# Designs tried in a protein design run: designed miniproteins, single chains, continued (3). Part 55

Each design is a single chain, and the fold is of that chain. pLDDT is the mean over its residues in the fold that is shown.

## One batch from the design tools (miniprotein)

Design m10014
Fold by ESMFold2-Fast:
Structure m10014 (fold): chain A 76 residues (1-76)
Amino acid sequence: SMKEIQEKALKHLEELTEKVVAELLSHGLEEMAKKVKELSEKIKEAIRNEDWETAKELQEELQKLGDEFAEEVEKK
């Protein structure tokens, strides 16, 4: 059902966000960790509202932050 898909998506996003935030904090990237956490909360809200289009767009934004992190670690 839609509700089961929604619950599974929310749980997966929470677990992924916790891992990413912990990784960023371990590298002292507090501001980027904050952005990831805030973006994750917006994605969760979109999922709760069954706004899958917005959730997808925000997930793409989150991926972009991941690319910026990779660049930050490699270029510094």
Scores: mean pLDDT 79

Design m10015
Fold by ESMFold2-Fast:
Structure m10015 (fold): chain A 86 residues (1-86)
Amino acid sequence: ATPLPEEELELAVAETFANIVEAMIKKYGTATESDVEILKRAAELAEKAGRKDVAAHYYDMLSKAYEILGKTEEAEKWRKKAEELR
């Protein structure tokens, strides 16, 4: 009945957009710079909230988005970040 705390609301919104982006990447194999920003925000907010498994998942998706964009060095960087959190 009450609004969620601002931090929890920000994470929930970021996760919602990131889940849509993940579904689009998996279904169509396409990614944009906006998709990268959405995934990065969700990963960083999840990590800040102490939800390491969730953060690792979004860093993996971020790596995949960079790979689709042809940014191989960025993709490797974020893949290693995801593995570090596990």
Scores: mean pLDDT 81

Design m10017
Fold by ESMFold2-Fast:
Structure m10017 (fold): chain A 55 residues (1-55)
Amino acid sequence: SMALREEAIRLLAEAGKKVFGLSDEEAREAAERFVATLSDEELPAVIESARLLLK
């Protein structure tokens, strides 16, 4: 699940930069805080949503 959490943070940070114009640091911190609130069960859906947003 650690690898899934790292992937979720990476993709959500990219999405935050794309959608909200956040800096790399702001996007990373926001993604880390958000992912910290998620269960492992929620990670695959969040990853897929972020991938769709980035396409």
Scores: mean pLDDT 84

Design m10018
Fold by ESMFold2-Fast:
Structure m10018 (fold): chain A 58 residues (1-58)
Amino acid sequence: PPPVAPSSPEVAEVAREIAEKLREIGDKGDKGAAEAKKLLAEGGSQEEARQKILEAIE
């Protein structure tokens, strides 16, 4: 992708924070995704599955 923003110290700090949060969100998201898949397998709605994932990562 094209370079879309000028470099700044703030961007570097945000990138590090994102990396840390991604690890935590990943763990929580995995739990939410497992519950969402189970719900979908039982014929649940995609909206309910989405809510399960959002609740897990909040």
Scores: mean pLDDT 68

Design m10019
Fold by ESMFold2-Fast:
Structure m10019 (fold): chain A 61 residues (1-61)
Amino acid sequence: MEIDPLQAKADIYEGLAGVDERLGDKKGAAENYRKASELYRQTGDVERAEEMEKKAEELEK
């Protein structure tokens, strides 16, 4: 089974964003959610990309 390396990288950035959010680093979390969003768009997972982008926007409000 071939794992898409871009999707794996996106999952890592999403996880890092979650950790940053729990630590109160809203800026770091937003940056990592945006990186995950870009990678999900590259893999064609547009719905998940939009979800990550919305999370980043909410953290920057």
Scores: mean pLDDT 81

Design m10020
Fold by ESMFold2-Fast:
Structure m10020 (fold): chain A 93 residues (1-93)
Amino acid sequence: MLLPPNVVSTAYTSRSGKTFIIDFNVEKEEFLEFVKEFVDKVKELIEKKGRLSLKERYDLLIEELRKFAEKNNDEEALKQIEEIEKRVEEELK
């Protein structure tokens, strides 16, 4: 796919094997910094709690992705994140 130079695409694959794509209107370096901060946050939570359930990991990922999209005023990414959240909640019931 031809992407605009200021768009970063990330893919999420659900438990059912369905793939969802989120397009962020941000620079690649900014997205990579977000990923690093997210990984560090997950490590800190694992250290404090011992383990994170699959649901806790998904909930944390969705929350951080939403905050990142809101910070960048990316309304399209926010809509895609909301759709992923609803599908994940349905699969984890």
Scores: mean pLDDT 66

Design m10021
Fold by ESMFold2-Fast:
Structure m10021 (fold): chain A 58 residues (1-58)
Amino acid sequence: MEELAEELAREAAELARRSSLAEAFNHLKQRVEERVKDPEEAKKVLELASKLFFEEMT
């Protein structure tokens, strides 16, 4: 879970630098949903990945 959140957050941060913050965050949400089937687990991964993503962008 934590490793996946870190991986996806890093990917999204890299995309944000090449594109836009909004596009990167939408991509992050979509990738969490496709990689995590369980809605409850997906929410936890998205919350952690979002936190890590914004920490890297600030």
Scores: mean pLDDT 80

Design m10022
Fold by ESMFold2-Fast:
Structure m10022 (fold): chain A 60 residues (1-60)
Amino acid sequence: GPLSREEAEEIARELGEKYGLSEEEVEKLADGLVTMSRSGMSRETAVAMAEAEARAAAEK
């Protein structure tokens, strides 16, 4: 099923710790996860896309 807000925030926080993201970047990831999941993207794909975004953000 789609990600809840709480699940998205937890995943975004874990990615933020892994990639050294700011609180603002973590909040953006959580919003992105909810949006992707609610638009019909699978949970697994939404998480993979969020991790790719987190990795890209960490390189800047």
Scores: mean pLDDT 82

Design m10023
Fold by ESMFold2-Fast:
Structure m10023 (fold): chain A 83 residues (1-83)
Amino acid sequence: SLEEEAERAVADAAEFAAAYKAAKAAVEAGDKSAVPKLVGAAIGAIGAAFEAALLAKKIGRPDLAAAAIAAARAGGVKVDFPV
């Protein structure tokens, strides 16, 4: 269902945000090999949050959009979508 897809996108946003946080810590500690993981995780978190927002709008669940954006931001990913 679209609700299950939206909930999966929220979970994916949280997972990518956690990966971003870990990769960012590694890069800041001097591990330059973590830069591709940092970039990929940021793109993944933004994409998952955007997908969750679109699906949430279709099913009338703005709470799921808010949850996905909050999950991405909790990992330090900057997410700004026009409402």
Scores: mean pLDDT 85

Design m10024
Fold by ESMFold2-Fast:
Structure m10024 (fold): chain A 74 residues (1-74)
Amino acid sequence: MRERLRELVERARELLRRAYEAAETLPAEEKQKAIARIVGLEIRLIGAEQEQDVEEAEAVVREAEELLRELEEK
């Protein structure tokens, strides 16, 4: 089970890194909103890793995937 959490955390970090890169290309107002969402997900991911909460880590991955899609489609 800990291996699954590790994989989810690693995947979420990769998605959030890519989201940061995508946000860099946005206009200032949209970039600020994107960064705020990324930071919120990073905080939740830290909590999930600390509490070994697989469900929360899965939720963060899903939200990070959705955020990245939104940012790359703009």
Scores: mean pLDDT 82

Design m10025
Fold by ESMFold2-Fast:
Structure m10025 (fold): chain A 64 residues (1-64)
Amino acid sequence: DREKRFKMAADQAIGLARLLNEALGPVYEPVERKLEEYKERGVESEEEVVALLRELQQRAAELA
């Protein structure tokens, strides 16, 4: 079931994104708010996960 697999993958990605956000130094508030929101309501689309990961990649590059 694609929907079930997506939800499982999204949950894992959100958990990893939280760890990465913490590891990047001071918590980046916009990402932290999105992580909290997604944990509460769930992720609606693959686009939301991709956008979150892209923002974390951008932050990692800025801190390098």
Scores: mean pLDDT 70

Design m10026
Fold by ESMFold2-Fast:
Structure m10026 (fold): chain A 70 residues (1-70)
Amino acid sequence: MEEEIKKLIEEAIKAAEEGDAEKVREMARQAEKAGASPNVVKAMEALAEAVEKGDELLKRIGIHELREIA
């Protein structure tokens, strides 16, 4: 379970680096279904929003926080 969530976080980070906000949201949805904590899901959703807005600083912060969780 935790290993599955870690893979989804890593895929979300990769998608964010590629500018794919939709994929980050998809990974967040899959993480929620896999039993990720609400804080992890919200962090992934916040990262997707940062990517969607083109906010490079918030994107960098979100990626760094998710790497610490994963």
Scores: mean pLDDT 82

Design m10027
Fold by ESMFold2-Fast:
Order: structure tokens, then sequence, then C-alpha cells
Structure m10027 (fold): chain A 78 residues (1-78)
């Protein structure tokens, strides 16, 4: 499955790169959402939000908005 492969790659990136990068957590959440694992998707979206809120950069603001929108969609699926 394409999304399972993406999750494996992103988890490896978290192990070998920056675990505080909110974009990686957002991408993990999106991949789990596509797998219909909504509880895990919610967990990773919340982590992305937590990390993005700690930065005032324009990139972090975009990630924050995407993560919040995706979090609400995942909650609607439970």
Amino acid sequence: DKYKLEITILEHVLETADPNNPEVWLNLGEAYFKLKEYEKAIEYYEKAIELAEKSDSPEAKEILERAKKNLEKAKEKL
C-alpha cells in the first residue's frame, strides 16, 4: 500500500532527522488518515499543532492551519 510505504519513510525521517519538524508529523497524520486509522491520525495532527504553535514562521502557520483542519476532519470520522 502506497500510504503504508509513506508512513515507513516518514517514521525513518523522524528517527534520522528532526523530530521537532511539524511538517513530518502532519504528513504522518495524513498518511494514517488515508489508511482510516483515525485515532493515530488525530495523535499525529495534535503533535504537528503542538510543534507548529511554538514557531512564528510563515511555514509553521501554514502547517498549523492544515493540521487543525485535518484534525477536525479526523475527529468527525470517530
Scores: mean pLDDT 79

Design m10028
Fold by ESMFold2-Fast:
Structure m10028 (fold): chain A 60 residues (1-60)
Amino acid sequence: SLDEIQDKGTELLKKMTSEQKKELAEKVFEILEKYLNGEISEEEALKKMEELLKEMEKKL
């Protein structure tokens, strides 16, 4: 869910370097831009965000 993505994202941000935070922000923006442009559905955008957070967590 969106709330779980937000909570997990907040906890990960506390553990990330400035460089990792910038990378995460750029990738999140790319997903949001595709969603807002109608290139992907809301469900696909949420799934991509969850996958992104899992990928970033593995780097910690």
Scores: mean pLDDT 80

Design m10029
Fold by ESMFold2-Fast:
Structure m10029 (fold): chain A 102 residues (1-102)
Amino acid sequence: SAAEEEARRRYAEAVRALQDMKDTINELIDEAKKAAEVDPEKARELIEQARSLGKAGVDFLRGAAAETPEYAAELQALADSFGKEVDKRIEEVEKYIEEREK
């Protein structure tokens, strides 16, 4: 049906947006690692940008789940998984920066 096609399209768009957010967060983390040895303050600012984007991504996916009941469970699972992965990656990069501070 047209409603099922629309729900599938919205789900596919949310998955693509999630991949773009993951790519941007990875770029911010890589830039933070490069900055860690020369500008630890800049490295921390980049991590806070990654954290902010991670939160925005979780909020976006939860919003998409509320608006797409046909894929609500899948979108909520993606939000939970994405949030945990971002938190883990930020914890790892914060540790990396701390180990590079003198």
Scores: mean pLDDT 87

Design m10030
Fold by ESMFold2-Fast:
Structure m10030 (fold): chain A 68 residues (1-68)
Amino acid sequence: MAKDALETLLTMARHSSAEELAALLEKNRENLIKMGVPEEVVERVLERARAGDREGAVEILEEALKEM
């Protein structure tokens, strides 16, 4: 479910580098969207991860979870 997917992704983001998070999101983008994660959330997190901003990516995921 979307909430479970976001919680897993948030945990991985906290324990991964920005580069690792970007690679994970690129490989799993379609599956995350199919599980109900909003496409705009995935794209925003990916943009931050590609920019090397892991903390910004974590903040986006935390806000997305608060809205669920």
Scores: mean pLDDT 81

Design m10031
Fold by ESMFold2-Fast:
Structure m10031 (fold): chain A 55 residues (1-55)
Amino acid sequence: LEEELKKVQEQIKELEAEIKKAREAGDHSRYLELTEKLSDLAVKKMELQKKIKEE
């Protein structure tokens, strides 16, 4: 779980960088796609943190 949480955190960091690039390029469709992926990873991160705390 902790190792999986680290992977999710790295993916979030990479997506944040890509979101910034998409925003600067004016790629609205890419920006929306990446923000949806970020939202999904944020939910997964919260679920993993909850599981770790309950173990």
Scores: mean pLDDT 79

Design m10032
Fold by ESMFold2-Fast:
Structure m10032 (fold): chain A 81 residues (1-81)
Amino acid sequence: LKEVEERAEGIIAAARSGKELGLDPESAEGLAKFAEEEIKKMEELARELEKEDREKGEKAREYVREAREAVKEMLEAAKKA
């Protein structure tokens, strides 16, 4: 669980920083591709956690959703900049 939380915090921080810095669409897409690879790893960890502890798996899935939302907001901001 802690690893998924730490990965989510890193992705969210990077996405929010990118949004605040006003990344161009190409740079934002590059960051989003990196984030997508990390999110896939988090999803795999969440599936393994659910097999052992349903509550931890559910929390891990929540972190995955928060990370995806932050990346989406960054991409939308870049398109409008």
Scores: mean pLDDT 77

Design m10033
Fold by ESMFold2-Fast:
Structure m10033 (fold): chain A 75 residues (1-75)
Amino acid sequence: MDLEKGRKYYEEGKKAGEEGDYKKAGEHYEKAGDLFEKAGDPRAAYYYALAHRYYHLAGDDEKAYQAGAKANQAA
């Protein structure tokens, strides 16, 4: 269940990024990362790295830093 829900958040994050809603993209990618991390799936690091990138694009440096830290811990 977590992996299926995580993939849905990844798809929603991709769509938000394509629409220029970088904050929403970062939030969705972070939720995808959290669900994959809970499942013990190493792809969590990849989703946290995407959240880091999109939070930076949104100008939210604090959330970007936190997502980057999660990516390093999940790798």
Scores: mean pLDDT 84

Design m10034
Fold by ESMFold2-Fast:
Structure m10034 (fold): chain A 67 residues (1-67)
Amino acid sequence: MDLNDPEVIKEIEATLYLMRAVVAERNGDYEGAAEDYRKASEIYREMGNQEKAEEFDKLAEEARKKA
């Protein structure tokens, strides 16, 4: 796999934000989870993956409602 591909680097960054969001939710930190879901959504939007971006925007909004 091409680790020098900017798309691969962005996927890694988005995955890290998703992992942080999941950990935050486990700890009841819905505000922190919402922030990390939004960051992941931004990265997927930059990659042109609107489906994933909108999915994570919804997760961020739902997390915010629980905060």
Scores: mean pLDDT 80

Design m10035
Fold by ESMFold2-Fast:
Order: sequence, then C-alpha cells, then structure tokens
Structure m10035 (fold): chain A 82 residues (1-82)
Amino acid sequence: MKEREIEEAQLIARLIIAEEKYKDDPKKLAAVFEEIKQAPAANPEEIKELIEAVKERIEKGENVETNKKLLEALEEELKELE
C-alpha cells in the first residue's frame, strides 16, 4: 500500500471511533473531529488500538467490507513502523 493511503486509513478509523463515542454530543464530536484532522501521525501503539477498534466494528457487523480494507491498511502501516 502507498503511505498516503495508510495515513488516510488511520484518520478515517479515528473519525469513525469518535463518531460512535460522541454521537449524542454534536459539539464535542465537532471539536474531536478537528483535533483528529490536525493530529500527528499515529505511533505503533496508537495504530494497534485503532486495529482493535476496527476489529470490534467488524465483529458487530458494521460496514464489514470497508472495515476489512481499513484493517488491512492499518496492519500494513504497523508492519512498516515495527
């Protein structure tokens, strides 16, 4: 995978997790989205946490095909950093 595609996958994963966590607080969700967009690239530990969150969404049956592709991108990024 290309580096930009992997970084975009990290951003998308963070946005999805934030939306699920703060769905009932739109002001907090908007603030967290802006923080995520401006955040530096994830370190290996943060990528592992994102992988776990994406796997949980797959287990729940949420957008399984898209989340599987996102999982593959995150796992590839983790391999490049380790």
Scores: mean pLDDT 67

Design m10036
Fold by ESMFold2-Fast:
Structure m10036 (fold): chain A 81 residues (1-81)
Amino acid sequence: MELDLAKAMVAIAGAVTVETLRRQGRFEEAEEVEREVDRIMNAKTKEEAIKALEEAIERFRDVPEARALILAAERAIKEIE
């Protein structure tokens, strides 16, 4: 249940981030967010999920529009740990 909850949180925050970037015409960055979210959603173990979440946090740390996604990812790591 922890992994499913973590994935749900990231999926919701990721969808909001993607929509925000698309509304700004930043389609390539939106696709990058979608790719990282898909990677998290496809993680089969908690170890894979944590690694994918940490990599997403690092990748988007300098993207202000991804703040909600980063916060969701940080919370997801704590829910899985």
Scores: mean pLDDT 82

Design m10037
Fold by ESMFold2-Fast:
Structure m10037 (fold): chain A 91 residues (1-91)
Amino acid sequence: SLEREAALALVDMTVYLAIQAAKNGDYETAIELAEFALKEVERIEKEYGDSETLKKARDLLEKSIQALKEGNVDEAIKYLEEARDLLAKAS
C-alpha cells in the first residue's frame, strides 16, 4: 500500500538522519531519531503485519539505541546502517 511504502520511506530517512547525528557527535539527537524509527517500525508491524526483515530491523534499532546510550558510537552506526539496508529490502 502507498501508506506502508510512505511509512517505510519515513523510517529510512529517520535512520539516515540518526546516522548523521551520531557521526556529528550529536548523540542525544541520534538516540531520539533512532527511538522514533523504532516506534514507526513497531507501528508498521502492528498495522501491516510483521516480517523476518522488519523484526531484524527492529532488533538492530534497539541495539543501536543501547550502543549510543553506552557511548559505543561506531557499533551504533554499524547497527543503524544494517537496519537501513534491511528496510530497503522490506520495500
Scores: mean pLDDT 88

Design m10038
Fold by ESMFold2-Fast:
Structure m10038 (fold): chain A 97 residues (1-97)
Amino acid sequence: APSVTLPDKEAKVGETVTLTITVSGFPETEVRISLYIKKKGTDKWTLVGEAIVPSSNPTATFSFTPTEEGEYELKAVATYVKDGKPVFAEGTSTLKV
């Protein structure tokens, strides 16, 4: 089955976080990777960035700078199209600021 992996991170306010997301188990196709962030205890996901990667090089690197202290959930969604229907795989990690 398709899977998405991303690491836990720790940073200080104003420090750039660089995060590499790896996808596996996808067919020979392009995969759209969308990275979302949510502050722990809230219900709203915010889009950090998106990339399209080939199955032959199934990694995307995102960088962002946190502006507020707290604990955060990171979610990566990888999407591909099979038989005209989108298929999703998700991975989660944590960011402590």
Scores: mean pLDDT 83

Design m10039
Fold by ESMFold2-Fast:
Structure m10039 (fold): chain A 58 residues (1-58)
Amino acid sequence: SRAAEIRAALEALTPAAQALVLREYGAATPDEVVARIAGLSEEEQARYLASLRALQDF
């Protein structure tokens, strides 16, 4: 599922990159970020997933 892909991408980030994502969403855990993203359109979810994958290079 898209939620599982987003969770996996978040878990693949460095701790520093994860902290930035959590701060942006005001979330305490990756699961809270996934829950917030689940409310977005499929197009927005796809763009966000691409952004998370780009962050893996940092």
Scores: mean pLDDT 77

Design m10040
Fold by ESMFold2-Fast:
Structure m10040 (fold): chain A 72 residues (1-72)
Amino acid sequence: AADKLAEKAAQSLPPEWAKEIAEAAGDEEELFKKVEEVVRDYLLKQGYPEEEAEKLAKEAAERAVAEKKKLE
């Protein structure tokens, strides 16, 4: 269940959105923090527990950084 939710959350982050965030951030550390903050806030608003929201947000941020590195 959690595994499937993590995949779905990552897939809900379209590649173009990740590219736009990466271009705006300018570096990997800022990109990670920005994506983590946005995704965590989104999940908390959807009613997810803090622990789950933090885990999913971290996964999304890691994916965004990986995609930025792939484009470079």
Scores: mean pLDDT 67

Design m10041
Fold by ESMFold2-Fast:
Structure m10041 (fold): chain A 52 residues (1-52)
Amino acid sequence: SNVMRITKLQFRYIALVTEAELYEKQGDFERAREAYERAREIEREIRRLEGE
């Protein structure tokens, strides 16, 4: 698998989780849920590139 691409996706995953945590702290649970769902999509892409 492309290690550099996976590393970039891992950074993007961390950013999305951080965004979701910020929304939760602000009481915006809907936007937090949306950010977590986006993070899950990135996680699935990483798993695909790793060969699952």
Scores: mean pLDDT 85

Design m10043
Fold by ESMFold2-Fast:
Structure m10043 (fold): chain A 71 residues (1-71)
Amino acid sequence: KSVSLQSAANINEAGAFANELIAERSEDREKFLEEAKENREVSKELREEAEELEKKEEEERRRREEEELLE
């Protein structure tokens, strides 16, 4: 479901923020900043997938409604 993908995107975005905070206090600052960047990219990809899924679900709903109206 698109809602699940949006939830996963939000979690990855929160993970990026957490990694940025950890980077400020860590000796491996650059490592955590790279992980934060990856989390943001995953979040963006998941949001795009959620939008695509929502459009497909709407198209399926319309097709089903049209078929029901035929008889």
Scores: mean pLDDT 76

Design m10044
Fold by ESMFold2-Fast:
Structure m10044 (fold): chain A 66 residues (1-66)
Amino acid sequence: HHMKKQLEEFLKKIIEEAKKMNDEYVRRRREFGRMSLEERQARAPELREFVKKYNEKAKEIDELLK
């Protein structure tokens, strides 16, 4: 059934995207922790936006898997 195959491909794509975002989150978090206070303040909005996007994607995947 083509719809099942389409769903499987969609889920695989979502999972791969989530993995990429998780790796990027870990990397950014580590980099952020090594910054000076001034650099942290300047880049905090960037990290915050990324974390929001990451959490939103994680919730989307959780709902798909239920």
Scores: mean pLDDT 75

Design m10045
Fold by ESMFold2-Fast:
Structure m10045 (fold): chain A 82 residues (1-82)
Amino acid sequence: MREEMERARERLRERLARKAAIARDAGLPEAAALFEEAGRLGLEAIEALGEGDFERARELAEEALRLEKEAVALLEAAGLSL
C-alpha cells in the first residue's frame, strides 16, 4: 500500500505540474493555478486514503477533479484542446 501510494503521489505530482507549466506557457496563469491547486488536493486525498479516512479522501478527490475540470474548461475556452 505505502509503495503504491508513493508511486501514485509522484505520478500525480508530475502530471499536474506538467499541465500547469503548459497552461502558464500558453498565457493562462489562472488555469495553471487551478492545476497546481488540484495537485495539492489530490496529494492530500492520497494521504487521507493511506490513513484510512475514505470520506476525507473522497471529498478531496472530488474537489481536485472539479478544479482540474475548471482548468481544462479555461484551456478549451482559449482554443486549446488539451
Scores: mean pLDDT 82

Design m10046
Fold by ESMFold2-Fast:
Structure m10046 (fold): chain A 74 residues (1-74)
Amino acid sequence: MSINPKELEGEIHEALGRMALHLGLPELAVKQYEEAIKLYESVGKSSPVTYEALAEAYEKLGKLEKAEEYRKKA
């Protein structure tokens, strides 16, 4: 199997985002998920799961409008 390096970097950032949410660090989770999405988009990959996770992180920050926007993209 050939793994695109940018897709692999995206998966790493997604995992870091999940850890940040588990630790109660939603600001860090937002940063990691946004980086994962940018990397996935650069290789033509969509990730509904990552959009949902980013929406959850924004909800924990009290940014409900942003959370709704990202949920609609998932």
Scores: mean pLDDT 82

Design m10047
Fold by ESMFold2-Fast:
Structure m10047 (fold): chain A 68 residues (1-68)
Amino acid sequence: SKEEERKELLRSVIRAVVTHLLDRGEITPEEAEEILKMSVEEQVEWLKERYPDIYEKLVANVDYVVEQ
C-alpha cells in the first residue's frame, strides 16, 4: 500500500537525517538513539519541531519518490 511504502521511506529518510546530524555533532548519540526508538509519527513531529526546513524537504522528497 502507499501508506506502508510512505512510512518505510519516512523511516529510511529520518534515519539518514539523524545519522547526518549525529556525524555533524548537531545531536548527541543518546539523543539519536531516543529518536530512532520513536514511532515514525513521533519522529516526523520531532523533525517538524526542531528542523522545520528539513521537514519541508523531507515531505516533498518522500511524496516525489512515492509518486514514481
Scores: mean pLDDT 77

Design m10048
Fold by ESMFold2-Fast:
Structure m10048 (fold): chain A 67 residues (1-67)
Amino acid sequence: MKPSEAEVLLSLGDALVGLGNRLESQGKLEEAKEAYKKAAELYREALELDPEFEEARERLEEVEKKL
């Protein structure tokens, strides 16, 4: 099974959210916010490639709550 470009962007966004969560738990709030911003950009790109990608939409909505 070959992941689509949208699925690759989702995975990269998820990795950045994980990084942001780790930085936030360490009190590195500014660095965490930058990670969340980059994740949001990747989720938006995934939705540009696949507008029906519900998982990417849900991930974007959750990460935007942290911005």
Scores: mean pLDDT 83

Design m10049
Fold by ESMFold2-Fast:
Structure m10049 (fold): chain A 64 residues (1-64)
Amino acid sequence: LVEEAKKLVEEGRKAREEGDYKKAADLYKKAMDLYDQAGDTKGAREIIPELVAASLEKAAQDFE
C-alpha cells in the first residue's frame, strides 16, 4: 500500500511536469487513499500540498 502510494505520487509529479494537472490530481488522490488505508498518516499529509497545487493548476487551466 505505501509502496503503491509512492509510485502514484511519482506518476502524479510526472503528470504535473507534462501539464496534465487533472491526471496529477487524480493520481495524488489515489495515493492519499492508499496511505490512509495503510495507516500512514504522515505519508498522506505530505502529499496534500501537491494535491492542492495540482488542483489549483487544473482550475487555472479551466479559468480561461
Scores: mean pLDDT 76

Design m10050
Fold by ESMFold2-Fast:
Structure m10050 (fold): chain A 59 residues (1-59)
Amino acid sequence: EPAARLQAAADYAIERGDLETGKRIVELMRERAEQAEKNGDLPTAEALRAAADSVEKRL
C-alpha cells in the first residue's frame, strides 16, 4: 500500500534525525492524496492524509 510505504520511509528518516526528508515525504503524501481524490480513490486519499498527519505530528 502506498501510504504504508511512505510512512515507513518517513519513520526511518525521523529515526535517523533527517527531519528535512521527513517533511519532504509529508509533502509527497499530500500530493499523492490530492491525485487519489481527483481519481475518485477516496480510501487511498484518506489513508495518505492520515499518514501525513501522523508523520507531521512527530516532526
Scores: mean pLDDT 82

Design m10051
Fold by ESMFold2-Fast:
Formats: structure tokens, sequence, C-alpha cells
Structure m10051 (fold): chain A 56 residues (1-56)
């Protein structure tokens, strides 16, 4: 559901922000949109793997 994808995206965004606190508001908005799309179109395992690329 959209709610599940949004909650997953919010969780991943917070994780990324905790490791990259200097990220701009514009970049946060772009990341949230991308994470929401990933959560809506991929399974949880695939999304987690892709999110780990952002944490490097």
Amino acid sequence: SDEAAERQAERHLQEILSKHPDISEEEKEKLFKELKELAATNDAKTVSAKVQEYLK
C-alpha cells in the first residue's frame, strides 16, 4: 500500500540523514521521492540492498 511504501521510505531517509547530516533540504526531498518509488516497486530485500549503496 502507499502507506507502507511511505513509512518504509521515511525510515530509510532517517537512516541516511543520520549518517549524512549535511544533506540539503532539496536533496532530502529528492531522496524521499526516490525511496518511496523504490519501496512501491521493489520487495523489501531489494530496497534494503539499494539503500545500502546510499550509506557508503
Scores: mean pLDDT 76

Design m10052
Fold by ESMFold2-Fast:
Structure m10052 (fold): chain A 79 residues (1-79)
Amino acid sequence: IDPALNRSGEELRRAVRELAEEAVRAAEAGDKVKATALLTAAYIEAIAAVNAGELSEEEYEELVRELREAAERVDEILA
């Protein structure tokens, strides 16, 4: 196993989480378009990563759960 590949996977998981957090912050600022775009980008990144084999199924399931929680917060803020 290449250490760089392991680091890349960790960085990708962090990037997805950062996009989700930024989406929540955008919603808090009242920017519905930005919040939706950031959340969509986070989902696309997670799906791409699992399809590329960069995430295990368990890691993907955890990220999807976190993204669902972020989506619920965005929806609540923008309601």
Scores: mean pLDDT 78

